# Designs tried in a protein design run: designed miniproteins, single chains, continued (5). Part 110

Each design is a single chain, and the fold is of that chain. pLDDT is the mean over its residues in the fold that is shown.

## One batch from the design tools (miniprotein)

Design m19812
Fold by ESMFold2-Fast:
Structure m19812 (fold): chain A 74 residues (1-74)
Amino acid sequence: LSNAQIIRLLEQLRELASRREDGRLSLAVTRELLDKLGLDVAQLMPLLEAADRDGDGFLDDAEFEALVARLRAA
């Protein structure tokens, strides 16, 4: 992914998280967003799983930073 795509994705994820009182983002909603953005869900899901260290299906701010680092490495 390009830097611009990473920034755009992060902004979209933060907006979705802000709609929840707990500030976290559902992986199911994230998967749908990736598909709508034309990204390869199958390629990106392992990165999302790595970011979701709690395994509860949600991403918080710390997990967002982990996701950004993994996307840059990919």
Scores: mean pLDDT 70

Design m19813
Fold by ESMFold2-Fast:
Structure m19813 (fold): chain A 80 residues (1-80)
Amino acid sequence: MQDKLNAVDLFVAGAKKQEKKGNYEKAAINYGFAAQFNRALGKRKEAAEHYLKAADMFEKAGNNTDAAALRAEASNILAK
């Protein structure tokens, strides 16, 4: 059985594995999913933290546009 809480841990583990391999874009996508699941659970601080980590990974991948969008999303979550 998998639930939303277990899905967060799974995506974070996947992101760390991709980050270790230098696959920053795939790492960003996995952190992004972890953030979305935390947001669905009402865990706004954890969601924002994972969005910021995903943004860092996109920036390392050279994708500054998606990085900026995720930083804005994290700021919007923390402002409310």
Scores: mean pLDDT 83

Design m19814
Fold by ESMFold2-Fast:
Structure m19814 (fold): chain A 74 residues (1-74)
Amino acid sequence: MLSQEEALQKIQQKMTEAVKEMEKLSAEEVKKKTEELIKEIRDFAEKNNLPERDKQLLIGLVKHEAKKILEKKK
């Protein structure tokens, strides 16, 4: 229970840091960073035995945040 919540918090912190970096990047770099984050989330989820549902939700969140950043860069 705690270990899974700790894992989720750590990946969420990593995503937050990456989102902040993406705000400073060009649109093309944001797309590349988004793909890298998705791969990282998949790897992290496999290592920490996260359910497929949670893995997909995290990936969706990353895509959603990237979309918001791209809209601001118009």
Scores: mean pLDDT 77

Design m19815
Fold by ESMFold2-Fast:
Structure m19815 (fold): chain A 71 residues (1-71)
Amino acid sequence: MDKVLREAYEKAKELEEKGDREGAVKVLEETAKKNSDNPEVVEALKKAAELIREGKSVEEAFKEAVISLLE
């Protein structure tokens, strides 16, 4: 996994464990803005944020988002 994606995952997971799903989504969106020069990372983070908003866990969201980058 890309280092940026891994750090975003770990931070989002901590927020999810505290019950702060909106905070997890916000961290992913802010990380995407900071990495706007890397479109694939931005796409993965946005997709993960969407999946979390739809009710998926941070772990499942990242698994699906990362798999999509391989296509």
Scores: mean pLDDT 78

Design m19816
Fold by ESMFold2-Fast:
Structure m19816 (fold): chain A 95 residues (1-95)
Amino acid sequence: SLEEKIRELAAKNGWKVTIERTDGRYVVTIETPDGRVYRIEARRLSDLYEIVEAIAKKEYFEAAEIIIRTGARVDDPMLQLVVAVVRAIRERELR
């Protein structure tokens, strides 16, 4: 399942992961060995998997693009900053 794939990806990276469903959305919380915590919310588990995989690859711009495209939410200051930068670039290109 996609939940098992997320858990396997987390285990491979030494991450502690919890996956829960609230208010019709999936929430994944990832705790890294260096003490960083990512909380990501999306409507589809497949979207969460794509975001988590991009984070695991340290492809933060790709993660931000997926977050914007899918309408996912993230509670991590660095990812929030990257998302804001990507949104600003897209707004500038669409004008």
Scores: mean pLDDT 83

Design m19817
Fold by ESMFold2-Fast:
Structure m19817 (fold): chain A 75 residues (1-75)
Amino acid sequence: SAARQRRLDGGGLLATAELGLRSAEEYGLPVEKLEQGARDAAEAARLYASHPERQARAEAIRDKLLALAKEKREE
């Protein structure tokens, strides 16, 4: 089903973004990688529009990655 496919796609994007955030926190990432992770998390949030808890998790990861990217651009 389309709903099942969206959930699988969202899960993959969210997992990738979560790994990106962890890598950024442990040893840093270039701004381009932080921005890509934020885009992946934003897309996961869209795919989880009907799943509020997962959408909120994806939005939180997106916001953290965007904040890190902004800080790095201001250095």
Scores: mean pLDDT 83

Design m19818
Fold by ESMFold2-Fast:
Structure m19818 (fold): chain A 82 residues (1-82)
Amino acid sequence: MADVEEGKKLFEEIRTVMMSADPARFANLSEEELVELLRDPSRFGLEILPALEDRLSDGEIRAIARYIVEAVREAGLTPRPP
């Protein structure tokens, strides 16, 4: 619960940049894959997003990934099962 709320706040701070990506792409990623994407978006062809590994802690990146998984689920898209 708390991690999801923290992820939402962090996501809102980078929202303008994150919204430039196709949100449907996140529906096919696991939480772990989202962490990798947020650390190095170029691995997923999303070089338009900044790499967060040098800007945010591992815990903050995981919180954002967790929020995205929950947001995808709430939108009626099925995230990749754990």
Scores: mean pLDDT 63

Design m19819
Fold by ESMFold2-Fast:
Structure m19819 (fold): chain A 94 residues (1-94)
Amino acid sequence: SAALEEALAVFEEALRRVKEILEEEIEDPEKLQEHIEGLDRGLAQVRALVEAGKLSLEEIALLLGIMAQEFREMGLERAAEVFEEALRRVREIL
């Protein structure tokens, strides 16, 4: 689906932007590495599920919402805002 490919591109761009923000805001290199590895694993899983036809637009939106909430709860407000904007964009595709 062209819509699903567009949503995946939005998701990938959001993760790239969040990594840049985390590199600016997280001073502890071990904590930074843990977050980056988590995001990379998440992206690899989402890509694999999309390619297998096992992930919907609604599920990509749900994942973005969960990530926005988790990063906000950690006090990483700029990262949360990136996920919230990506969620808004994916909802427009739905």
Scores: mean pLDDT 87

Design m19820
Fold by ESMFold2-Fast:
Structure m19820 (fold): chain A 95 residues (1-95)
Amino acid sequence: AEELIRNFLKSIGNADFESAAKYLAQLVDKVGFDRAKELLDARGSEILLTLVVARTEGKAQEIKNYQDLLVKLAKVLEKMGRKDVAAFLYELAGL
């Protein structure tokens, strides 16, 4: 799980949302939705800091906050046929 989280964060830092969505889906498949939520919540500050740094580098300008990030990843997951993980992210975003 730790390697998947590291790869997820690196992908966000590179504004590579397709890879980020892929690693998140792999995390969900490995540990389940409840544990994936716990791991994301535990890394919330690190995820937000990674996103802020990416935006200061001129990447991911459309992603203003964590909710926007979750919605962006959910849309990518829908295109990948992972509607289950997309629904999970929409729920986390309060939608």
Scores: mean pLDDT 83

Design m19821
Fold by ESMFold2-Fast:
Structure m19821 (fold): chain A 54 residues (1-54)
Amino acid sequence: EEVLKLAKEEYERVKKQAPSLTDEQRLNAITIALLSRGVEPEKAIEAAKKVLEE
């Protein structure tokens, strides 16, 4: 899924730029990044959660 690939890329960026974030803060950061790229809110949350839970 394209959204999941994008979520993985954003997760890698978040880890590099802000490694001290909690899991919940990382979830929120990835979700916001996906929303900024035009991903629908429901899909953004689902993809961010899947990437973080892996």
Scores: mean pLDDT 78

Design m19822
Fold by ESMFold2-Fast:
Structure m19822 (fold): chain A 92 residues (1-92)
Amino acid sequence: MENLEKQRKEFVDLLRQHYRDALERAAERIEKEPLTPEQGLAFVLLASMAASFGELTPEQRELARRVAEEILPHLSPFERKLVEDFLADLER
C-alpha cells in the first residue's frame, strides 16, 4: 500500500491550497473593483468551497459575510437561499 496514503494527503493539500489561492485573488478583485451580484455570488460560492477544505481566516469570513449581505437583495430566490445557507454555516 506504498504511496496511496501519501498521494491522497498531497492531493487534499493541493486542493486546499488551490481554493485558498483562488479565494485570495477573488478577494483582491472584490475590494478593488465595483461589486456586481454575479461576482459576489461567485465569491460566496468559492468561499463556501474553501471552507469545506480548510478554515477561512477571520478577514476572509468577514469579507464573505459583507459581500453576501450586500448582494442578497439583488439575487433570485434560489440564489438567496444558497447565500443564506452559507451565512448560517459561517456562524458555526
Scores: mean pLDDT 76

Design m19823
Fold by ESMFold2-Fast:
Structure m19823 (fold): chain A 55 residues (1-55)
Amino acid sequence: MASELIDEALKEIDEGIKEGKFSSFDREEVLRQLSRSHNSVELIKPIKDDILKKY
């Protein structure tokens, strides 16, 4: 479940990078934040939504 949410968030970020909305740096930042919250699935969605809204 947690792994699936992480994969979903990263996929959305990767699609944004492909579209030119984000940089590889933004993807690494998301990975860093997800690593820190690895045991808290509630933080995955807010991190994803915050990054996506920024662009």
Scores: mean pLDDT 65

Design m19824
Fold by ESMFold2-Fast:
Structure m19824 (fold): chain A 71 residues (1-71)
Amino acid sequence: VGEALREAVEKALEVLKKLGIKAKSVEAVLDPETGRVTVEVTPAEPLSEEQKKKLDEELRKISEEATRRIA
């Protein structure tokens, strides 16, 4: 479980780097009731609409992949 969460954070950091987004914090959260993993990013600066859209799409993919690994 912890390994899948760590990999999700690492993948999110790579996405942030590619998109040029500075993050205050990045964490992966497991919901024990649903078994779903969600990656949460707190931006250090306001994001453009394009950055938000791309980030949301990539974080969704990472969250889905991490959820499958712990299912």
Scores: mean pLDDT 79

Design m19825
Fold by ESMFold2-Fast:
Structure m19825 (fold): chain A 103 residues (1-103)
Amino acid sequence: MKPYIKKITANITIDGNTVNADITIEASDREAGLQAARRIALRIKLEVKNAKVDITIEEVDEHTVRLSITITADSPENAQKAADIIVEILKSIKGAEININVT
């Protein structure tokens, strides 16, 4: 059986020039979840411009990994662009149930 990502749940909050995102990844196993989290983190760091990006990856259990993201942009417009980039990265993940809430 090949490793897979079962579900991704993201809560993204935009407050002025700051974006906070909590992303929970549920996977077939820990290594699949960690690989997905690392790929998401790398894409965010490469694609988000004009902002400071802080990302923490936490192993919650054998099937669950949490990604905590704080982005401080130089403007509310760039904060919105950063949030949009996170949403597009998550939507690009195939075969997983994707649940995204933006506030």
Scores: mean pLDDT 87

Design m19826
Fold by ESMFold2-Fast:
Structure m19826 (fold): chain A 87 residues (1-87)
Amino acid sequence: MLREKVEELIKQGYSLEEAALLVVQEELARLAADASDEQLAAAEPALEAIAREAEPKIREAAERGDLERAVEVAEEAVERAREVLAA
């Protein structure tokens, strides 16, 4: 689960914001690695929009120390990216 990855990074010395953003970046990179060049080209505008929407929400949750909200936003962003790449 993304929560476990975020908590592990925090234990390694990352901030909540850094941990949540790194987990999103890693999961998006994994999805991109499994996608074709055609899928990536078609998905690029939607993936950029997902990242742009998720980043400020994660930052806001992290500023409040809200681990649950930061993880929720990260999971939502990854799921939306998966749906876009599957279409």
Scores: mean pLDDT 83

Design m19827
Fold by ESMFold2-Fast:
Structure m19827 (fold): chain A 72 residues (1-72)
Amino acid sequence: SEEIRRWLEEANRFAEEKKDEAKKVYGADERMQNQIYSAAFLTKGGGYISEEKEKEAQKRLDALKAEAAKAA
């Protein structure tokens, strides 16, 4: 549906923004950039599937951001 399409597009935009931030702010390598993208996508996407998956994704994103900051 158009609703699901727009939701996925928003999740992609958020994930791309977090990936770019990791690259520009922390100098994160491609592996870390891709992990942050995936986690960020799921924080916006996971809630549509289940609240537990959204919480797991958010914890993963927070941990990855902390790891990237320490590596910088």
Scores: mean pLDDT 77

Design m19828
Fold by ESMFold2-Fast:
Structure m19828 (fold): chain A 69 residues (1-69)
Amino acid sequence: SMEEERFLQAFKAVIDQVVAGYEAGLISKDEAIQTMDFLLREAERRGLSPELLEELRRKVQEALKRMDA
């Protein structure tokens, strides 16, 4: 639904903010990982469709690769 897509976009925006905070030295890598794990659990709890949840998981994996570079 459009509402689920809006939630996905909001979660993706928060992931971008977490990565930006890590790159700026405002949060540790451990804090960034914990925050992204929390976001994935929250999206699952809110009942995002399996397809949208997988999209969010891919976004987290991309963020983790970026932080390891």
Scores: mean pLDDT 85

Design m19829
Fold by ESMFold2-Fast:
Structure m19829 (fold): chain A 63 residues (1-63)
Amino acid sequence: SEEELKKKIEEVRREKERVVKELLEKSKQYEKEGDLSMSASLYTAAEIVGIGYDLEIELLEKK
């Protein structure tokens, strides 16, 4: 149903926000500690994960 689909999309959006925020916070922590390599890797992971969630949301919205 439309209501169930809307709830699913909201859950995926909340999960995206949580996961991306956590990765970016860890990236910033490594930057502050001088581990620029790990910081860059976590920033890249946040970008890729964000794209993955955006694609999932787009597919759900097309149903």
Scores: mean pLDDT 87

Design m19830
Fold by ESMFold2-Fast:
Structure m19830 (fold): chain A 78 residues (1-78)
Amino acid sequence: EEAIKRGSELAKALLKDPDNPEVQAEAERAIAEFDELMEKYKDDVEKALSYGIGAALIEIALGVNRAIQRSKKAREER
């Protein structure tokens, strides 16, 4: 719930501004935090799953963001 909300918000921010290094850094930090919490609460499937989903949303958006940034940088350099 909280993790999914936060993951969703951050994924949305990444997709809106793929060139923003601050958002990228925050996303990477959030993924690490959710990954650690998922490991910590792995015996609580519901909590672990919510952290996992939050991390997955950010990872997907971050992956897309990195692909877009790479493509954009290559085009800007021609």
Scores: mean pLDDT 74

Design m19831
Fold by ESMFold2-Fast:
Structure m19831 (fold): chain A 58 residues (1-58)
Amino acid sequence: TAEISRALADLGLPGEAASRAVGLAMRGASPQQIKDELSKVVSDSQAQQAADVIQQVQ
């Protein structure tokens, strides 16, 4: 959890998007589901980077 939160903060994600990504990852959401949800509030590039980081940590 702490590692994911730190990595997402390093990507410059808004706190809302970072919290959403952490919540989805903790529930076992797929990287694609996380990307799709984040793409609604951040750029496609940032959503992809966030999903990749979460996939690497999990």
Scores: mean pLDDT 76

Design m19832
Fold by ESMFold2-Fast:
Structure m19832 (fold): chain A 99 residues (1-99)
Amino acid sequence: EEEEIDLEVLDAFVRIADVLARKAPTEENVRLYERLIEELSKYSGEKAKETIGRAYFTLGDVYDALGEKEKAIEAYEKAISYLTGEQRDEAVKRLEELK
């Protein structure tokens, strides 16, 4: 429903947010990341799914760093539902480590 060019800009923001969220895993950065995922949810197609999956994967890592095990598990499960191939396999490994 949205323009492809807007999705590319959001993908770039996800990549930047990945670095910031991992370096400083705070509740504030989690909320910022959740807002980014909400915006991405308005898009459809394979590229949007990949971007959303990567965002959930990072959110899982951030929740794990904060000691929020249940939220980390939920985020990784969401990532697995969006990702394919090697990226999905990595998310599965993270989830198995938290069970």
Scores: mean pLDDT 75

Design m19833
Fold by ESMFold2-Fast:
Structure m19833 (fold): chain A 65 residues (1-65)
Amino acid sequence: GKKALLIVVGGEEEAEKLGEEIKKTLGFEEVETVAAPDLATAKELGAEALKTRPEDVILLAQAPP
């Protein structure tokens, strides 16, 4: 099945909740969530994930403030 890495700008709790919604809505077999303190860090993590995990779907989102 498809696996995804979800990188969320925001807190860990918000990242986990968004990951569960993405898993239900898009039908991923597995969604790994990572919280980033800002968009620059999130983009850096996403760029590395694309190099190391080319088979996974990489998603970037911002949690509401």
Scores: mean pLDDT 79

Design m19834
Fold by ESMFold2-Fast:
Structure m19834 (fold): chain A 93 residues (1-93)
Amino acid sequence: MEEETSVVKLGDETLVISAIYEIENGEVKAMGIGIAGVNVDDALMERVVAFLKEVADYLNLPIEIAPFERASTLEEAIEKARQGAKDALEKLL
């Protein structure tokens, strides 16, 4: 099981995306994605979620995206995004 977390700072807004995936025979078998934000508005979050769903559909891989989580700090956002990704992956396994 592999895990990757990306932090994107957009001025006062911070977006955290975590991906956790299972690899079998060198290929991605399943992926869970968690998303959290600090000071992010609803419009930006809806667009990010829609974009990730479009990419998941295009790749034709078993990808589950967790519900968007709001956080008050970067540390909380990272923890929520990682937990969301784990919970999403478990639904596919």
Scores: mean pLDDT 81

Design m19835
Fold by ESMFold2-Fast:
Structure m19835 (fold): chain A 86 residues (1-86)
Amino acid sequence: SARVEEARRFLAELERLRAAILAGETDFSFASEEEERRAYARYLEALAIVLGESEADLEAARRGIVSPSVEAALRAEVEARARAAA
């Protein structure tokens, strides 16, 4: 669906930005804590969409509640980042 495709593109853009930051090719910071919170909520929603979560789980993600599938994906991502930084 268009929503899944948009979510995949968004996550791919975040991955490219993360790689550039780690390589020292760019510096990125949020202009405010509110923008950071909104970005995180959007990230959780996009991840839930790609994982095929239910509409109830998507609604929970919009409120900052993480489903087990999204939590597992986030843990894997944090571990991958830690390995890349080591």
Scores: mean pLDDT 68

Design m19836
Fold by ESMFold2-Fast:
Structure m19836 (fold): chain A 95 residues (1-95)
Amino acid sequence: MKEKGNEHARRAQLLASSILGGIRSLKEYEKNPEKLQELAKEHGITVEELLKRFEDRMKESLEQARKHLEEAKKYGADPELIKRVEELIKEVESL
């Protein structure tokens, strides 16, 4: 059963890490608005719509990460792995 819990914990970790990468990309776009405008043009959408899609994806990934963390706890994942994932999710939520 720990094995199944550890699988859920690792999935939560990957999702949370992906969100941190997305947040870093958004901060880079704040410094380079021209890059954001070019990406929007490439996709044939507005900058506002592009940002909304990024926000929606991050919110969905965070929800999935939280669900996997709860499953990890339910199936008795390694306490140290759970702690690392909780700290990572807390870091995401603090941003």
Scores: mean pLDDT 82

Design m19837
Fold by ESMFold2-Fast:
Structure m19837 (fold): chain A 75 residues (1-75)
Amino acid sequence: SAAELRSAARTIVGQYVKDTKPAQTLTAEQIELLTELVVAHLGSAVVTDPQKSVQLIEKLVKLVEAGGVPVVPPA
């Protein structure tokens, strides 16, 4: 379900932040936006391929740290 995918993505985002400790503390709004972008871009791959989720989160966090708005990368 969409709720399960969001829960899984939110867990992966939270774990990434705990492990890497980004230079700026992410706000709850930023974490929610990252969660939605991961689910929107990867769908079921959030659960079936966690490595893709981690790679996308890394790119999005780097964009936020550079003062950018986190967006899904172009195809």
Scores: mean pLDDT 74

Design m19838
Fold by ESMFold2-Fast:
Structure m19838 (fold): chain A 68 residues (1-68)
Amino acid sequence: SLKEEQRELSRELALELLEATLPGILEMLRERQRANPTPALQAAIAETEAALAEVRERVRRLEEERRR
């Protein structure tokens, strides 16, 4: 259905956007942590690294499905 197609497209676009943007955000957070170390920045880095790993795994699975 159109609604299911729209949801799948929105999900795929969200994953592509996150995979494209999260590495830049992570580097920005790491740069800030190097300049002014705080526990909050350390936590944000760890959370962003975990989110990026999850997004990359989801993208990998989608790409495998598209190849077959």
Scores: mean pLDDT 82

Design m19839
Fold by ESMFold2-Fast:
Structure m19839 (fold): chain A 80 residues (1-80)
Amino acid sequence: SREELLKEVREIVEKTKEEIEKLVKEGASKAEVWAVVQRGGAEIEELIERRKASPELVAEAQALMQELVAYARKLIAEAE
């Protein structure tokens, strides 16, 4: 269902946020943080393609992906 797809996208986003938070706390490189973000984004894109999501659902998923990227950017900046 549409709700099920967005739930799965949100789960990927939250897991990716947890992973990048841990990496930043452990002093990981910017490259390592971005690699995790890229893997999360790839999982979301694969899920959208596999489920043949409508343009509206694709837009919602892309908004969540953009929020994830912004969050990673903020964490990296705050880590100095």
Scores: mean pLDDT 84

Design m19840
Fold by ESMFold2-Fast:
Structure m19840 (fold): chain A 78 residues (1-78)
Amino acid sequence: DAARERANQAAIRAVKYASEGKTDEAIRSIDEVLEHGGPAFAAGTIQAAIVVAEENGKTDVAKALRDYAAERGLELPP
């Protein structure tokens, strides 16, 4: 399934970019997760990226990702 493979690779990139403080690249990767994996998978990816961003002191990235989710009505998993 090409869409699933693409979404999985985008999710991996989103988390990596979030850990590195690359906000725009993380968001672009999450856009790809949302497009190919759907809203539930995107919400899970955003939550993982937020956790990793905060663990790496990238608080601005974490805020941008929360804003992204809120603006799109995506409920982040607990």
Scores: mean pLDDT 88

Design m19841
Fold by ESMFold2-Fast:
Structure m19841 (fold): chain A 75 residues (1-75)
Amino acid sequence: MKEKVEELLKKAEEYRKKAEEFRQISDDWRAKGDAATDPDEKARWDGIAQHYDDLAKKYEEKAEKYRNEAEKLLS
């Protein structure tokens, strides 16, 4: 059982790291959007940032699910 809990926690940590990576990418694109003088360029960069923000949320949800699975095994 300990090995199963450790496996689930490792999965959760992997998904958290991916989520953090996507948040950094999203923040970079938002910064480019904020620096843009052309409204069309800003909209393009903001759209890319939103896509990566959505990916970050999806991976955070997966991380939480794996953590919750591990917690249930400890209960």
Scores: mean pLDDT 84

Design m19842
Fold by ESMFold2-Fast:
Structure m19842 (fold): chain A 96 residues (1-96)
Amino acid sequence: GGAAKVAKMAAESAEEGARLAEEGRNLEGSLMGGSGAMAGGMAYTSAKNGSGGEKTAEGAKKTAEGASKASLAAWKGDAEGAKEGAKKAKEGAEEA
């Protein structure tokens, strides 16, 4: 459904954010992770409003949390933390 596809896009943004953080592009990495967190949050809200059901809502929430972690880690110059956040976002999107 639409929420699951948005969660996948959010996870892809978090992964790109982590990649940018590895290159030392911390501002761009933080912005990409932040965009993923926003998209994941929107997917969560959409799923709760009946577009995907409980499992999709839980997956989208994990995606938003992972992307948020990736964004914050990238802002701090923590490339490994950004990769961990992106991994969590991907796992959430796979559950969605």
Scores: mean pLDDT 85

Design m19843
Fold by ESMFold2-Fast:
Structure m19843 (fold): chain A 77 residues (1-77)
Amino acid sequence: RAAELTAAMLRREAEVASPAEAAILRAVADALLKHPDDDEYVRRAGLEQGERLGVPEAGRRIAEGAIAMRHSLEAAE
């Protein structure tokens, strides 16, 4: 539930983000849906996509933000 809600929010944000940030948001959303309880997998997905696009700081920021949001939503369940 929490991972699905977080992924949906990231995908919505991707619709209005820059092309590079949109690609990172989608990669992190896909990682959350594949491995919802694996923060390292989600973090790696964001970092790898950020490196590919020349914006590693954005990759880290988006991945850490998504992990924090999932934890916050999970705590509210």
Scores: mean pLDDT 83

Design m19844
Fold by ESMFold2-Fast:
Structure m19844 (fold): chain A 91 residues (1-91)
Amino acid sequence: KPTREQIDAEAEVGIAEIFIAVTKLGIERGKLTPEQIEKDIKKLNEMKARLEELAARFADTDPEVAAAVQRTIDSIDETIKLLKEKLEELK
């Protein structure tokens, strides 16, 4: 029943959620180097850009999907903020 585009959107959300969880664990464990933090910020920004395109695409056709994607974007923004704060602490 879901379209291929909806399945692809769910996959992108799932990938982002896993990456956020791993990144947050890295912050909590104090195992991230400044280089790794910079790479993680870049990766999160790339994922955010793809999710923003998906949210815009589904806004009119599937607002529930768009809302779910937006929640993941919000989680990415929070994670980037935490990473930037940690990067400043380590410099």
Scores: mean pLDDT 84

Design m19845
Fold by ESMFold2-Fast:
Structure m19845 (fold): chain A 80 residues (1-80)
Amino acid sequence: MSEEEKAKKLAELLIDESEEVRNKAARELATNTSEAALKAILELLKKHGKNPKLQNAVLAILSENTDKKFKDAVLEALSK
């Protein structure tokens, strides 16, 4: 499986019905500064940006992620 496919599947877990699954995916994505992970999160926000579970999971990622470019891009997507 490609890194892009792995990142996309991991990002889709951010809207899973299980809080435990969402929290695990958020923590894995918080330490992943790859362009594949950023792209997957931005595409998910474009499709499901009004989902409060996704918004909460993404905010958790931003609180733990240290990459400024990643944070800036995700915050811009959340503001739309």
Scores: mean pLDDT 76

Design m19846
Fold by ESMFold2-Fast:
Structure m19846 (fold): chain A 62 residues (1-62)
Amino acid sequence: MEEKVVLEGQLAAGTPEATARAVAEREVRELAKSKGMEVKSVEIEVTAGPDAVHVRATAVLE
């Protein structure tokens, strides 16, 4: 049973990309755990803007 999920969020302007990726990975793992599923794959996109750092995580859970 595979499920594709997309999580989007924003962090404070100036947040390092590594920190944004770590936060996104943690949120994906927490979501998977809440569903009783494992993370099969995750793809993270980080876009830095003047007002916020935008993060999009696309994950496949099983």
Scores: mean pLDDT 82

Design m19847
Fold by ESMFold2-Fast:
Structure m19847 (fold): chain A 77 residues (1-77)
Amino acid sequence: SKKKLLEEIDKLEKEYKEGKISKKQLTERLIKLAKEAEKNKDIDVLDKIDELAKKFGLVDAQVAVTFAKMRIHIDSL
């Protein structure tokens, strides 16, 4: 559900800030969440991932979110 995805994103941000996960682990987990959000067409979840990816300089996650948003937009045409 959208709520579970948003809660998982918030948990990942907290774990990263606390040093419990690496930048690489954060990036990989955000990319997996972006794929799930794309499948569900959850733009709000993709926006939250994009915000975190930009905040922490997660280039691979930013790329994944950009392409996910583009694919959703094309599907809506």
Scores: mean pLDDT 87

